# Designed miniproteins, single chains, continued (5): the designs that were tried, part 101

Each design is a single chain, and the fold is of that chain. pLDDT is the mean over its residues in the fold that is shown.

## One batch from the design tools (miniprotein)

Design m19503
Fold by ESMFold2-Fast:
Structure m19503 (fold): chain A 59 residues (1-59)
Amino acid sequence: SEERERRLRRERILGAIYKAKQLGEVTDDEADEAIRRVEAGEPLSEKIRELLKKMGIED
């Protein structure tokens, strides 16, 4: 379902942000802001979108 696909995509995006934070590819502040935006349904910054795309995650 569309709702299920949206939820799985959101989980995948959040997991990638946490991983990038753990690997030091983003600062704690950048990761926290990105997580907040995902939870609020707001668009991510260009930097975070490029990072996710590099990690194989399409927005």
Scores: mean pLDDT 80

Design m19504
Fold by ESMFold2-Fast:
Structure m19504 (fold): chain A 82 residues (1-82)
Amino acid sequence: SSDQVDLLLSQLPEDARQALLTLLQKANPSSQDIEALAALLSEEERSLAAEVLRLSGREDLATELEVVAGVKDLVAAVEKVT
């Protein structure tokens, strides 16, 4: 429901919340738009943002956000070990 979306949005930092709302208003957001959102989110906040996207009927964007964030986390982990 929209009330649940508003509640989840209130748990995100203001810059991430604004970026997420902007993304939801775009009919065809670019991969760069999704990467910019992912850069503003911690791992916990990423889960909240993905849930907002799913509840808004944008499951495609939720999946892309998780993929982008997961690749970024993997690269950072490899660089730290090497």
Scores: mean pLDDT 77

Design m19505
Fold by ESMFold2-Fast:
Parts: C-alpha cells; structure tokens; sequence
Structure m19505 (fold): chain A 73 residues (1-73)
C-alpha cells in the first residue's frame, strides 16, 4: 500500500538522522492515513515540533490530526 511504502521510507531516513523533523512529521501523517497507531503518530508529531516548531511539514500533520480528532471525537 502507498502509505506502508512511505512509512518504510521515513523510518529509513530516521535511522540515518533521528532528528529529521520533516521525516518525523511525514511518518506521523502516513501512520494516521494508514489507520495505524494514533498514539505512536502523536508521539512522532510531538518530537517533530520539539525539534523544529516552525517546520511546515510537521505543522500539516498536526492540523490533519486535530481535524480528524474533532470530527471523530
């Protein structure tokens, strides 16, 4: 599946650079879209924002998570 391949790609990037905020944010988004573990995705988003709070790539997954939570909660 598209998101499974993307998850593997971002995990490989994080293995090389664990402080890659863009990879952390994109991994969290891919996990949410794949129907993966929400708590795991949240943890990656929190880490991305802690590294670079102005990172646009991390902000987009946060917005998507909040929208999903608002609609479903």
Amino acid sequence: ADYAARIAEYQARLAEDPNDAAALGNLAYALLMAGGDEAEARAYLDRALAIDPYNIDAELPVAMYELQRTILG
Scores: mean pLDDT 70

Design m19506
Fold by ESMFold2-Fast:
Structure m19506 (fold): chain A 72 residues (1-72)
Amino acid sequence: MREEALEKVREVAEEARRKGHLATAEALEQAMRDIEDPEKLKEIAEKARRGIEAGAPDELVAHEIREEIKQL
């Protein structure tokens, strides 16, 4: 469901903000506005969460999210 996907993205964006990944948080918020497909939103949120957990740079994770948005 879209509501479930949006909640998941919000949670990951909040985690990103708490960890200082501000660019990732902004990219996730943009994905919530630009992407209607709930499965794609969940996929993006999961990829972002994994990137943050792996210690990937904020700019790299944000870039990957923006590339996903452009593919629509």
Scores: mean pLDDT 81

Design m19507
Fold by ESMFold2-Fast:
Structure m19507 (fold): chain A 90 residues (1-90)
Amino acid sequence: SLEAQIEKVIADTRAALDAGQIDEAVSNLVGAALLAFPDDPEVRELARKVLEHRHDRQQTIEYLRKIAEKLKDRHPELAELAQAVIDALE
């Protein structure tokens, strides 16, 4: 189910954050956002920008904040996870 997939992504991403694997946490979060919004071209474009601009920490944070905003209404647990990843990048 989608709920089970979300729970797994949250667990895997928090484990990555605890291990200091920030790039893995960002990748997992981006993948989850694409699965949550498969037909949203804005989410797809934001995901692309996160992956392309990884070397620019501030750009990555900006794009992740926009992804979190998209997640907050339908997937609040993923939005909370996105904030945890953003906090780890700051």
Scores: mean pLDDT 82

Design m19508
Fold by ESMFold2-Fast:
Structure m19508 (fold): chain A 89 residues (1-89)
Amino acid sequence: YKGTVEKVIAANKYLLKGTNNGTESSFVVELQGNKLIVPTFGNLKVGMKVLINGKEAGEIVEVGDGYAVAQLKSGVTLKVGDVVEFKEV
């Protein structure tokens, strides 16, 4: 579960291009304050770590129908070229 920020498509909305279980995928994430809203991959779980450029930036705190929410550390932001990874600890 790894994607690179390809472009900013709207205020606080980012297109990520990457892989889910080796399958190429593109998805839009939304940064709402210090929460990252991610479409569900089917394999996202509460407690997974969010890494940005290999550094721990947050954790998935909620998984719902068609979405997951990660709580990010204060001051974390996304830029084009950033690598976002969701990893089990």
Scores: mean pLDDT 77

Design m19509
Fold by ESMFold2-Fast:
Structure m19509 (fold): chain A 69 residues (1-69)
Amino acid sequence: RDKELKKLEEQLERVKSISTPEDEEKLKELEKKLEEIKSKENPSRKELLDLEIDIGVLELEIAVRKVFP
């Protein structure tokens, strides 16, 4: 669990470092999901995977926007 949570936290921090103000609302939603998962004694593997995918999608959207403004 702790290793998976650390991976998600590091991934989210990377996305935050490249984000623009327009991404703030989506980032807050992802941070809220991470906190909800952290508050659970035993989060499901699906919840962890879904959040990893959501963070990755936002990272890709930001990267594409920077290449094709």
Scores: mean pLDDT 78

Design m19510
Fold by ESMFold2-Fast:
Structure m19510 (fold): chain A 93 residues (1-93)
Amino acid sequence: SPEIEKLLEELEKEVKEVKEEAERVLSDENPSREDLEKVMERAKKVLKKIDEFLRLFQEARVPIPEEIQNFIENAKKELEEILEKLEKKLKEL
């Protein structure tokens, strides 16, 4: 489906951007509260988009292609780990 492929490409881009921003913020010795909160908000937004994307397959009763499923599972795990690291850093401020 062209719509599904477009949504997947958008998700892949957003996941990459959030990971890159999180790595930058987490590598900073003194990150600002604003920078931490901004990345956390972006990560949470992408996680919600992933859940919405998965719901589209569930509602259509179409099995998720293995390649897409693997991408989603890896992306969720990585974003959740990033959120935990960001939350810990925020609490240390």
Scores: mean pLDDT 85

Design m19511
Fold by ESMFold2-Fast:
Structure m19511 (fold): chain A 64 residues (1-64)
Amino acid sequence: MSELLAQAGRIVNEGEKDPAKREAAERALLRFYVARDREGALAGLREALPPETFERIAALLDQV
């Protein structure tokens, strides 16, 4: 996993305790990196995660 994916995973784990929501967020991150679907990835992350956690990850992904 890239350093950026590792950081995003840590943010998800810190901000969300529901395993199903963490899994949904992880799938959204894979869409960003594997499918290059930024729009779909951001939509999935926004839906799965608390707004605060989503904002942290969105800022991280904007650096790519």
Scores: mean pLDDT 77

Design m19512
Fold by ESMFold2-Fast:
Structure m19512 (fold): chain A 81 residues (1-81)
Amino acid sequence: SLLEKFEALLAEVEQKYAEHASNLTPEQRAAVENAIEQLRAVLEELRANPDMSPLEKAKLMAVALVSVSEIDFILKVNEKK
Protein backbone atom coordinates (compact mmCIF):
# COMPACT_ATOMS: atom_id res chain seq x y z
CA SER A 1 0.00 0.00 0.00
CA LEU A 2 1.00 3.65 -0.34
CA LEU A 3 1.04 4.04 3.46
CA GLU A 4 3.34 1.01 3.85
CA LYS A 5 5.72 2.38 1.19
CA PHE A 6 5.95 5.78 2.93
CA GLU A 7 6.48 4.09 6.33
CA ALA A 8 9.38 2.09 4.84
CA LEU A 9 10.79 5.26 3.23
CA LEU A 10 10.58 7.20 6.53
CA ALA A 11 12.39 4.35 8.34
CA GLU A 12 15.11 4.35 5.62
CA VAL A 13 15.74 8.12 5.82
CA GLU A 14 15.79 8.02 9.66
CA GLN A 15 18.36 5.19 9.48
CA LYS A 16 20.55 7.17 7.03
CA TYR A 17 20.26 10.29 9.18
CA ALA A 18 21.35 8.32 12.28
CA GLU A 19 24.41 6.99 10.37
CA HIS A 20 25.48 10.42 9.03
CA ALA A 21 24.29 12.90 11.70
CA SER A 22 27.83 13.31 13.14
CA ASN A 23 29.05 14.51 9.70
CA LEU A 24 26.36 17.21 9.42
CA THR A 25 26.45 20.83 10.57
CA PRO A 26 23.79 21.94 13.12
CA GLU A 27 21.96 23.74 10.27
CA GLN A 28 22.00 20.59 8.09
CA ARG A 29 20.73 18.47 11.01
CA ALA A 30 17.87 20.96 11.57
CA ALA A 31 16.97 20.82 7.86
CA VAL A 32 16.93 16.99 7.81
CA GLU A 33 14.90 16.85 11.04
CA ASN A 34 12.39 19.31 9.56
CA ALA A 35 12.09 17.19 6.38
CA ILE A 36 11.57 14.03 8.49
CA GLU A 37 8.81 15.89 10.38
CA GLN A 38 7.13 16.71 7.04
CA LEU A 39 7.25 13.01 6.07
CA ARG A 40 5.64 12.09 9.42
CA ALA A 41 2.88 14.65 8.74
CA VAL A 42 2.20 12.99 5.34
CA LEU A 43 1.94 9.57 7.05
CA GLU A 44 -0.49 10.93 9.66
CA GLU A 45 -2.65 12.47 6.90
CA LEU A 46 -2.70 9.16 4.97
CA ARG A 47 -3.69 7.28 8.15
CA ALA A 48 -6.41 9.83 9.01
CA ASN A 49 -7.92 9.80 5.49
CA PRO A 50 -7.21 6.40 3.82
CA ASP A 51 -9.98 7.00 1.25
CA MET A 52 -8.75 10.41 0.03
CA SER A 53 -9.10 11.43 -3.63
CA PRO A 54 -6.35 10.72 -6.22
CA LEU A 55 -5.62 14.47 -6.40
CA GLU A 56 -5.18 14.71 -2.62
CA LYS A 57 -2.88 11.65 -2.68
CA ALA A 58 -0.86 13.22 -5.53
CA LYS A 59 -0.40 16.44 -3.52
CA LEU A 60 0.79 14.49 -0.45
CA MET A 61 3.14 12.42 -2.63
CA ALA A 62 4.64 15.65 -4.02
CA VAL A 63 5.29 16.95 -0.48
CA ALA A 64 6.85 13.60 0.54
CA LEU A 65 9.08 13.48 -2.57
CA VAL A 66 10.33 17.05 -1.95
CA SER A 67 11.16 16.11 1.68
CA VAL A 68 12.98 12.93 0.59
CA SER A 69 14.93 14.88 -2.07
CA GLU A 70 15.99 17.45 0.55
CA ILE A 71 17.22 14.72 2.95
CA ASP A 72 18.99 12.85 0.14
CA PHE A 73 20.65 16.06 -1.14
CA ILE A 74 21.95 17.07 2.30
CA LEU A 75 23.29 13.58 3.11
CA LYS A 76 24.88 12.95 -0.33
CA VAL A 77 26.41 16.44 -0.67
CA ASN A 78 27.96 16.05 2.79
CA GLU A 79 29.42 12.63 1.77
CA LYS A 80 30.87 14.12 -1.45
CA LYS A 81 31.98 17.36 0.26
Scores: mean pLDDT 78

Design m19513
Fold by ESMFold2-Fast:
Structure m19513 (fold): chain A 64 residues (1-64)
Amino acid sequence: GTREKIIEAIRKLDLSEEQKKAIIEAIRKVGNGSVEEIIEAIRKLKGLSEEQKKQIERAIRKAA
């Protein structure tokens, strides 16, 4: 489904394994939430730069 495509897109990004794990866990906690809810959850994560958050948002929107 859409969530699995988003998780795959995150795994392909040039991020640390710890950053990828935190993002994927945030996505899973949203459950059947919208793309906007996933993006909001990621924006609340610590340990990501503003540039990384923008890159992640673009990847999510493209995968959805």
Scores: mean pLDDT 81

Design m19514
Fold by ESMFold2-Fast:
Structure m19514 (fold): chain A 65 residues (1-65)
Amino acid sequence: MLLNVEEARKAVIAAIEKAKTGLDAEALADDILEAVGDDPKKLSEAVKKVAKAVGIDFEELYKEL
């Protein structure tokens, strides 16, 4: 599925929170999305990379969206 900015932001926040890193999930998500821009393909790929980096299953994130 291709994600819009709002869906990608929610997915990134969920991944960071599930990883229990203690990081500001909203601030980090905003920084990542600002770097990626509004391209749905790039947004979807960024979410997959964040999920992989924090050790969260992408399918589990999709179930939360």
Scores: mean pLDDT 72

Design m19515
Fold by ESMFold2-Fast:
Structure m19515 (fold): chain A 95 residues (1-95)
Amino acid sequence: RTELVSRQTIDVGTVESGQTVTVTVTITPEEAGRYLLVSVLVGLDSNGRPVVAAQQRQELELDAGETRTVTFTFTNTLSETLSDAKVVTLLLRPV
C-alpha cells in the first residue's frame, strides 16, 4: 500500500511530438523514511482526451525536514502534440 504525502502540478503548455520537457520539484517530508516519487507528463490529445505521455519513478530515502530537489526530463513519445500539458508529481510513502 502507498500513502499520498504531497502533490505538485507544473503547467508546461503545448508539447510537440518528440519534444522534451524538464521540470524541477522540491520536496521536504515531515517524517524520515522511504518514499516513492512519481512524476507524470499528462496533456490533452487532438480529441481533447487526457493522455499520459511519459512517467518516471524514483525511490528516495529522506530524513525528517530534509529538502531534496529532483529534476525530471520527459519526452513526448506520442505521435501527436499535447495541449494544456502539465507535469504532476506525487510523493508517496509505502505503508
Scores: mean pLDDT 84

Design m19516
Fold by ESMFold2-Fast:
Structure m19516 (fold): chain A 74 residues (1-74)
Amino acid sequence: ARFKIVIADLAPAITLADIVALLESLGANILEAEMLSPTRAQLIVELPPNKQQDDLAMAIVASGASIEELQEID
């Protein structure tokens, strides 16, 4: 399944590359990744069948960031 994610409250020490690496460690395929602001990022990711939306949400929140948007896309 594909998901659009908008992340908020990124700590100054956390880069877009760190978030990409975090999600890739879960088995996500990163289709798009961009910074919207110094503290916000947008990603489009594809999850393998054995992973769920909650796996993405838990990983992001555990990094100290907030989720502004998390939506399944076709």
Scores: mean pLDDT 82

Design m19517
Fold by ESMFold2-Fast:
Structure m19517 (fold): chain A 99 residues (1-99)
Amino acid sequence: ELQALREEIDRELARRRPTEADLAAFEERREELEREIERNAELILERAKEAGLPEEEVTPELAKLTSASGIGARLVAEQPGSGEVLALLLLRRVLEEIE
């Protein structure tokens, strides 16, 4: 369930103790990251349709979550430490939007 994933993200965020600077950095990049998630989610859905995958197998919600996970991995690679906090904040936001 998405609830279990959200609880895990909240636990990891509590453990890492995000600073005000981490939250400010996320807010500055939020609109850019959200646009990137939407674009990649659309591409995932288009590719799934081309591959003949059923809608129940690749939903818009799953496409958004998959996109966010990929972007999160990039953030971690670009900015070790703070990038992990940004990735967790991004995943939490996406989960809140799709519940």
Scores: mean pLDDT 78

Design m19518
Fold by ESMFold2-Fast:
Structure m19518 (fold): chain A 54 residues (1-54)
Amino acid sequence: SKVEEVIKKFDTTGKISTTELYWTLTPEERDKVLEYLKKKGGKIVGSSIMSSVT
């Protein structure tokens, strides 16, 4: 699914563009990805969401 593709990209690169989230995903899929990113410690950095340093 598109959700799995975006999550895999985040797990691989450590970042996702907010533009990419809005253009690639439906609102429901985007919300699911955002919840996953919050659980993984993702933070919004400018126009991107990146994994936080732990």
Scores: mean pLDDT 69

Design m19519
Fold by ESMFold2-Fast:
Structure m19519 (fold): chain A 83 residues (1-83)
Amino acid sequence: SKEELIERLRELIREIEEGKISTEEAYERLKELIRQAIDEGVISVETGIGLILRLIGLELDGELTKEALIEEAKYLIALLESA
């Protein structure tokens, strides 16, 4: 559900902020949550692919930081809340 995905994204942000999770693990979990949002139909396939491509772009540019992952997770929460 949308509400469950928002809760999991907020949990991910908290774990990143508290240093409980590595950047690599956070990146994989964020990608998995995006895939889940597509599979559950809460975002379109096009939107989900766009989000994944943004993350890949950050990784290729060496900008895939803890702060960037938090920002991307917050962006996805905002998209889900406005749906």
Scores: mean pLDDT 85

Design m19520
Fold by ESMFold2-Fast:
Structure m19520 (fold): chain A 61 residues (1-61)
Amino acid sequence: LTEEEKKLLEALKNWIDYAKTHPPKNPEIQKEIERARELLEKGDVEGLVEFAKKYLPKPIK
């Protein structure tokens, strides 16, 4: 993993943790959160990076 991908993973973990206390009402987004948790539990790092790139905006300078 690159350092950029590691930062993306940390952002994704923070987003998942936020969603635990502030669950979205949209069932589609709830399924995406469950998907991300499954990838974390499996240790599918490449899948997590792709998920983060798709779902999270790139960091602003």
Scores: mean pLDDT 70

Design m19521
Fold by ESMFold2-Fast:
Order: C-alpha cells, then structure tokens, then sequence
Structure m19521 (fold): chain A 72 residues (1-72)
C-alpha cells in the first residue's frame, strides 16, 4: 500500500540521518583522540560502544531497504 510505503520511506530517512550523525560523532572523537597525542582508554571504550551502535543501526537500515524493495 502507498501508506505503508510512505511510512517505510520516513523510517528509512530517519535511520539514514541517525547513521550519519553517529558516523560524524565517531569521526570527531577519533580526531580528538589523535589531537590529544595518543589512545585514551575512555575514548577508546566510547568509540567501541558507538561503533557497535552504528553496526546495529546499519543492520536496521539494510533490513528496511529490503522491505522497501519488496513493496516495489
């Protein structure tokens, strides 16, 4: 249905923005770690946490894209 397709497109757009925001944050923290002159264990732990969240969001995004393809 058109309504179902529109809902999925909205969810896709929202997930794409969340992925982009998280990738940007990870990039900023990595840059700060490099500027600080080495590996900060707290920053390393935070990066691992954020990269795990990014992987989960990317998996949701891929699933949603497949659902959209199935409706087309």
Amino acid sequence: SEEELEKLKKELTELELEVGDLEALIGIIRALQKIAGGEDPELTAKLEELEKELAELKAKLEKLKKELEALE
Scores: mean pLDDT 82

Design m19522
Fold by ESMFold2-Fast:
Parts: C-alpha cells; sequence; structure tokens
Structure m19522 (fold): chain A 81 residues (1-81)
C-alpha cells in the first residue's frame, strides 16, 4: 500500500518505471537499515532516493534544488555518525 502510493506519486511527477523501481529499492534499504538501528546506512540510502527524486523533478529547478539540499544534509549527518 505505501509502496503503491509512492509509485503512483512518482509516476504523476513524470518518473519512468526504472526511476520508480530505483527510488523504491533505496527506500526499502533505508527502512531495513532503520529497523536494524543502522542510522548511518538509513541516511545514506534515503539520500540516494532523494537524489533520484530531484532528477525526476528537474522541470521544477527550485524544488529539485531543495530536494538535493535535503539529500546533502542527510549525507553530512551520516558522516558525523
Amino acid sequence: SMEEEMAAELRSLGASDEQVQQVLDYVRKAYEAFKAGDLKSMKLYYSEALELIAEVMASDPEVAEQVRAEAERLREEAAAL
């Protein structure tokens, strides 16, 4: 259900099936890391998902920049762990 909702949102933003699958794969890996208590890996996988989302949103450069900034913030937080 959650994955179906996320896939539908990404497709509505113009994502290809390949991009949808890549984002969902990283989100699943982030969630598995979170359940394992591995906050560093969780932040790194989620940052990869956000980078792909920023590419999908390239037609809206202001939003894409905000999403990339969030991905970078997660990488900086992971590096501090």
Scores: mean pLDDT 87

Design m19523
Fold by ESMFold2-Fast:
Structure m19523 (fold): chain A 86 residues (1-86)
Amino acid sequence: SEIVALLEEAAMAGIRVALGEDVEKATARGEEAEARLATFDPAEVEAAEEALLAVAEPRLRELVAAGRPLAEAAREALREAAAAVR
């Protein structure tokens, strides 16, 4: 799904900004992804986000409990969730 790919890109950009990783480029990529998401039906975007979070949140919790660093766990959980929802 194009919506899922854009949600993944926006969330990854947010993680990079929070970590201070290439903040200017991450901010620009996040803004572009959000601008593209705004062109879709809000109900479809909301449904895709809910589906993504339903998979990502439990997986993030599992990875953190297993001792994975939070940022690495968040990126991995997000990638797995995007693949599962696609």
Scores: mean pLDDT 84

Design m19524
Fold by ESMFold2-Fast:
Structure m19524 (fold): chain A 93 residues (1-93)
Amino acid sequence: MSDEEKKEKIAEEIRELLEEFEAYAEEKYNDPRLSEEDKELVKEYAELLKQLAEQILKLLPNLSVEEQEELLENFKKLVEELKKKIDELYKKS
């Protein structure tokens, strides 16, 4: 497996994770169980993740495969953490 193929796979996985999170967030800020304040917070999380993903994708061509894999793993952890924060909004009510 070539390094170029690995880099393309990593970039695609970051894009897919962002798209999945944006879909998840859209479902949440259309949920009548959330307050308008909490819906705005969910929108802020989605926007921040999008900005981070755009920055990562710009940096990827200048990084080694190992560095790219570390960024992908950190991005996955951040996505999971943001989902947990959104789920906690339901427990607060």
Scores: mean pLDDT 82

Design m19525
Fold by ESMFold2-Fast:
Structure m19525 (fold): chain A 66 residues (1-66)
Amino acid sequence: MVERVSLVIFDYIPDAEKVAEAVAKVPGVEVLRALPNIVQFRATGESEEEVKKLAEEATKAANDAA
């Protein structure tokens, strides 16, 4: 099992609750920390390729919600 911790940083202060909620909706992704302009998450999968894909989906969800 492979885990990857990643973060998304914004140049402004988005709605942190909406961003965290959007990231949490991605299967296999956990929100570890939500600050006003930073969201940190963990993606868990069976391979590095799967974890990378999940991290990319979580990052997209964060940016779409911000």
Scores: mean pLDDT 76

Design m19526
Fold by ESMFold2-Fast:
Structure m19526 (fold): chain A 67 residues (1-67)
Amino acid sequence: MLSETEQEEVDRLVAAGASREQAEELVRLGVKGARAASLGDDETAARYAAEARELRSTLPPEAQRAG
């Protein structure tokens, strides 16, 4: 379940032209990456960061700039 702050980020990305599924996945990857980094799992954190960057590159330019 996404927090209120994470849901606001999803809504911002959708407003900028991302699909809700893409926005939710991007926020989810960010949360997982941050948690892995906080646990010292640099390999897992880098993997989630790479997936998030790849997904962000598939968004409309407006969503890439806004989120």
Scores: mean pLDDT 77

Design m19527
Fold by ESMFold2-Fast:
Structure m19527 (fold): chain A 91 residues (1-91)
Amino acid sequence: KLKELEEELRKLLKELKEKKLSEKEMKKILMQKLPPLLHKYKVTKEDVEKIVLPLLKELFPENPELAEEIAENSYEMAHAGDIIAEAVART
């Protein structure tokens, strides 16, 4: 359910804002927590663009390129297992 994803993501981003971390530290935490969250909700690329990316841009208003990088890399990491499974199924 995309609403549950949005709620969990908003909660995570709020916690990061409250900690007053640097962009580098926030990126590190997001790269650890966001891929398993995206995998849990079976997030598509369209869902990343419509829900995840806008919320990350709110966290990094002065660095939208960083938000885009985190969103893209997190999606790729979340789906790495699916790519391996598809490759095995084709052989």
Scores: mean pLDDT 76

Design m19528
Fold by ESMFold2-Fast:
Structure m19528 (fold): chain A 73 residues (1-73)
Amino acid sequence: SEAEQLAQDGYQAAMEYLDAKQAGDKVRQEQARKRLQQVEDQAKQRYDAGDTATAEAMQQAVARVAAEVLARE
């Protein structure tokens, strides 16, 4: 679904940000941050339109990112 695609895009951008941060690649970090902002903006548009499926998918993606951050510490 579109909700799952957006959540997957957000997850991938977050993973790219974490990988770039570990590598010390400031350019890749900034590119990933901009991609995350684009996903966040799209998610907000969908939330404002009453798309609960997007809210649920994004919440699950955020939980996956949080688990990954904890696993890397």
Scores: mean pLDDT 84

Design m19529
Fold by ESMFold2-Fast:
Structure m19529 (fold): chain A 80 residues (1-80)
Amino acid sequence: MEEIERAEKEAREVIEDVRKLIEAGEPLQSLKEAAAARLGRLHMRLLLSAIELNDESVKNELEKILEETNLQVQRLIAEA
């Protein structure tokens, strides 16, 4: 399903952007704020998509992608 594939791609882009900020030596507070903004945008887009599709199966999969992305980003920041 195209929406799940798109969500996975966008999630990977969020993770990669955070990795690049860590490699660039961004201060911890700036890194947390940038990560929160990116995760917030991802969450809003996935939420709107789930509402539009009105499919609980898709909604559950999108929520799982968001949760896993959030955990990966938090781990990257904790290791920085």
Scores: mean pLDDT 83

Design m19530
Fold by ESMFold2-Fast:
Parts: sequence; C-alpha cells; structure tokens
Structure m19530 (fold): chain A 84 residues (1-84)
Amino acid sequence: DQIKELEERIKKLEERIKELEKRRDQLTPQEKALLDEAKKNVESAKKEIDKVKAGDTQSLRLAESLLDSAEQLIKQVEAGLKAR
C-alpha cells in the first residue's frame, strides 16, 4: 500500500543520509545545511505518516512532498561531493 511505499522511501533516504553523515567533514557549510534540512524533512514526513495511520488522509500528500524535497536536497549534496 502507499504507506508501506513511503516507509520504504524513508528507509532508503535515511541510509543515504547516514552515508553523507560519514563524510560530513568533506561537506561545505552550505551542503551541511542542505543535509540538516533533508534530515528535518524526513523526520517531518514520519510525523505526517503517523497522522495518516491515525486516519488523516490529507497528510499523505504532505508526507510525499517532504520526501520529494529531502531527496532533492540529498541529490544536491551527493552531486557536490562528486564534482570535487
């Protein structure tokens, strides 16, 4: 179901965040800020999924939007590291 798909997206994003955290010393101050924002968006998405499980179907769209934002931020940090 869609909730399980979002939970799998969260797991994959958290794994990518963990790999970037291992390389935090190689990140610029701007990339560290993007990584911290991505972490915040993933945590916010988890809270929105909890609301969906409690019956708030409107929180599903917000959870998807937060995960899309987190993915874009992570991609920017990963691209910056590869360019150096």
Scores: mean pLDDT 86

Design m19531
Fold by ESMFold2-Fast:
Structure m19531 (fold): chain A 57 residues (1-57)
Amino acid sequence: MEEEEKLIREAAERLKQAPNSDEAMKIIRDLAKKLGISGTEAAQRVAEILNAEEAAA
């Protein structure tokens, strides 16, 4: 299993627990740094995981 997918899923779970926008942005930025991508790309990848989970439910 690819390490980046694991990090994205972990970030998605943390976003569900974020009480406000500032915490959510911090999670996305931390993910972007770990993956070496932009914050926009990190946000897109998290959204894709969340959408896939919703579609599978």
Scores: mean pLDDT 76

Design m19532
Fold by ESMFold2-Fast:
Structure m19532 (fold): chain A 67 residues (1-67)
Amino acid sequence: VNAEQLIREAAEANGGRLSGSQLAELLVTRAGFSRGTAERIAALALRLAGDRVASGEQAVEALRLAG
């Protein structure tokens, strides 16, 4: 399963926003990332958002920047 597509679908289901913990858990459980890598991507997404939650597109951008 494509991690970018998983992020977009999860954000859509959550009204367009994902918390850091939701994003990290999604990446670990559905995309097969290590906990450390998932938490780094989630932290980067929140930094891009400047908030405690990130949009699906901000989360996808964080994934691209990390990989």
Scores: mean pLDDT 84

Design m19533
Fold by ESMFold2-Fast:
Structure m19533 (fold): chain A 100 residues (1-100)
Amino acid sequence: SKEAKVKEILNETYKKILEIMDKAIEAGADRELVLELYNKIKEVLQDFLDGKISIEEAYKKINEILDEALARSTDPALRQAIEEVKKIIEEAFKKIKEAL
């Protein structure tokens, strides 16, 4: 039950992140950089699902990835997408903590 609910939250989160990233690419963001960022986030979330890290550690690592990407980019479309993804990740982690 708890595991199934966590997987449901993560599937919804992945869908929302992909929608944000697709819009960023349409707005002129570098597709390769967007996909690299998505894959880094996905790897951290997979480490959490595999029991390698806590949800708190996953949240910290994802924010570090997003903050590093934001610091390296002057692209307004990518910067906006990163800010939107940060909000989605924060809400997802809140829901996961409530489910655990």
Scores: mean pLDDT 85

Design m19534
Fold by ESMFold2-Fast:
Order: structure tokens, then sequence, then C-alpha cells
Structure m19534 (fold): chain A 91 residues (1-91)
């Protein structure tokens, strides 16, 4: 069904974000700076969201945008644990 397809696409997006966030501390460690590492994680999350939204309903797009901005705020703070908890609650 369309609903099941939307739920699958949203879950795939959230799984990608969780994977990126779990690796983010190591990415910061091996980056030229903490800011560089965080900006890279933010860019990856934004790209994943834009790709995911291409197949989603308008309501699901708004949900993804809200979760994405909340996650990015936590990434900017270096709070990857908090970012992961936001994504887990959205699944």
Amino acid sequence: SEKEKQEKEKKEFYDIVLTALSKAPDLEKYSPSKQFGRDMVISMIRMAAEIGKRVLSEEAKKEIDKVTEEVIKKVKEGDYKGAIEIVKKAI
C-alpha cells in the first residue's frame, strides 16, 4: 500500500541518519577540525533528507524536515547521543 511504502522510505532515511550519527565521533576525530567533521555530518544528513523526500507525501516531508532540523541542531552542539534519541523517537 501507499502508506506502507511511505513508512518504509521514512525508515530507510532514519536508518541512514542513525548510521551516520553512530560514526560521527570517529569522523570528527579523523577530520582536520571538529567543525569540519560536524559540517560533513550535517551535509550528509541534508543530502539524505532531500533524496528521501523525493518519494514522500507532503505531510511526511514536513515530518522529515522537522526531525532533520532538530538533529542538525544537536550535531552542531556535538550532542550525537541526543541526535540519535531524536531519530529513534521518530521511527
Scores: mean pLDDT 83

Design m19535
Fold by ESMFold2-Fast:
Structure m19535 (fold): chain A 96 residues (1-96)
Amino acid sequence: MAAAEKALEETRKAAEEAKERADKLLEEGQKGTKEEAIKKSYEMSKELGKLVRIAMEQGALALKLNQDVADEINKIMDETVKYINEKLKELAEKME
């Protein structure tokens, strides 16, 4: 269904953007001072919050239309959250 496919596409785009931002923030934080690492960690957390909000909205919409698409959205979210948390852990090592 077009609406369910749109929800999946929006979630996928948000996940891709969040991963790209996390990669850039990790690189910038690791190159800088401890203060920079803290700042970049905060920005990364903000991006994660945006992603979670979008996925909850799109997942709820998809669930009403197609359960398989909703399941796929949840899988993309779980993988993206795991990815960003791994980047946050790497950034935390710089703060030590």
Scores: mean pLDDT 78

Design m19536
Fold by ESMFold2-Fast:
Structure m19536 (fold): chain A 101 residues (1-101)
Amino acid sequence: EGLPAGGLRKEVLKPGEIETRANPEHGVARATYTLDERHSVTLVVRVENGKIVSAAASVSGADPNLRVLDFKAEVKDGEVTLTFTVLDPNGKEHTFTATIR
């Protein structure tokens, strides 16, 4: 419960370093940030002709107070940069940046 320290037992990427998977055949880019063993944020962006067609952010885990508050996506030089803000269970905001190739 909570972000970012204390409960993390797996190797978790730091804010700004997110493991990504892109599907270039369908123009879909996906990034997942693991907060702890029970909580993650998944970002999915669909890109067509260098433009963002759809963007979605979702939280998985047991805590109903963990939410994505803001999500921005930018396409530059063939990379998708995602910036998102998460509200933790203590009411504190944390901002993360991910880059998808």
Scores: mean pLDDT 57

Design m19537
Fold by ESMFold2-Fast:
Structure m19537 (fold): chain A 77 residues (1-77)
Amino acid sequence: MTEEERREELERMKRLAEEAQKRNQDFKAKMEEYTKQIKAERPEMSDEEAIAEGGRLAMQDMIEEEENAKKQKELEA
């Protein structure tokens, strides 16, 4: 491999790491948002139950967003 190819590969790896970190931050934000909404709608639910449900909904939302992005790419192709 050329010196230039190695440099570009390292830069790509750094961008992928930053993207993964952003995904983790987005997931945590969504989980907290859903947990807050669940507690507002179902005040009888325990904190533990609300957090568990919020995490499940946040994960589902992240999966749906990724699938929608894939479908949009297929439609554009």
Scores: mean pLDDT 77

Design m19538
Fold by ESMFold2-Fast:
Structure m19538 (fold): chain A 77 residues (1-77)
Amino acid sequence: GKVVVDIAQKLGVTVAIILGNRALGYSDEEIARDILILQSRTPTDENIKQMTEYVREVVEKHKEELEKIKEEIDKDL
């Protein structure tokens, strides 16, 4: 939706993908695996662990943006 696009423009596409998928109910690890695939990186246990930590940090730092995405999704339901 519009909120995710606005976040992509302000914070970058990767952050928007993380917050959008988290708002849809995907776990930090599931999002990490998807990002590794999108970046053409092998989803090794170490790469998954490092990316999962990054996803977790992004979610923690951008809680307000995550809530705005959730509110937009709830209004579309």
Scores: mean pLDDT 82

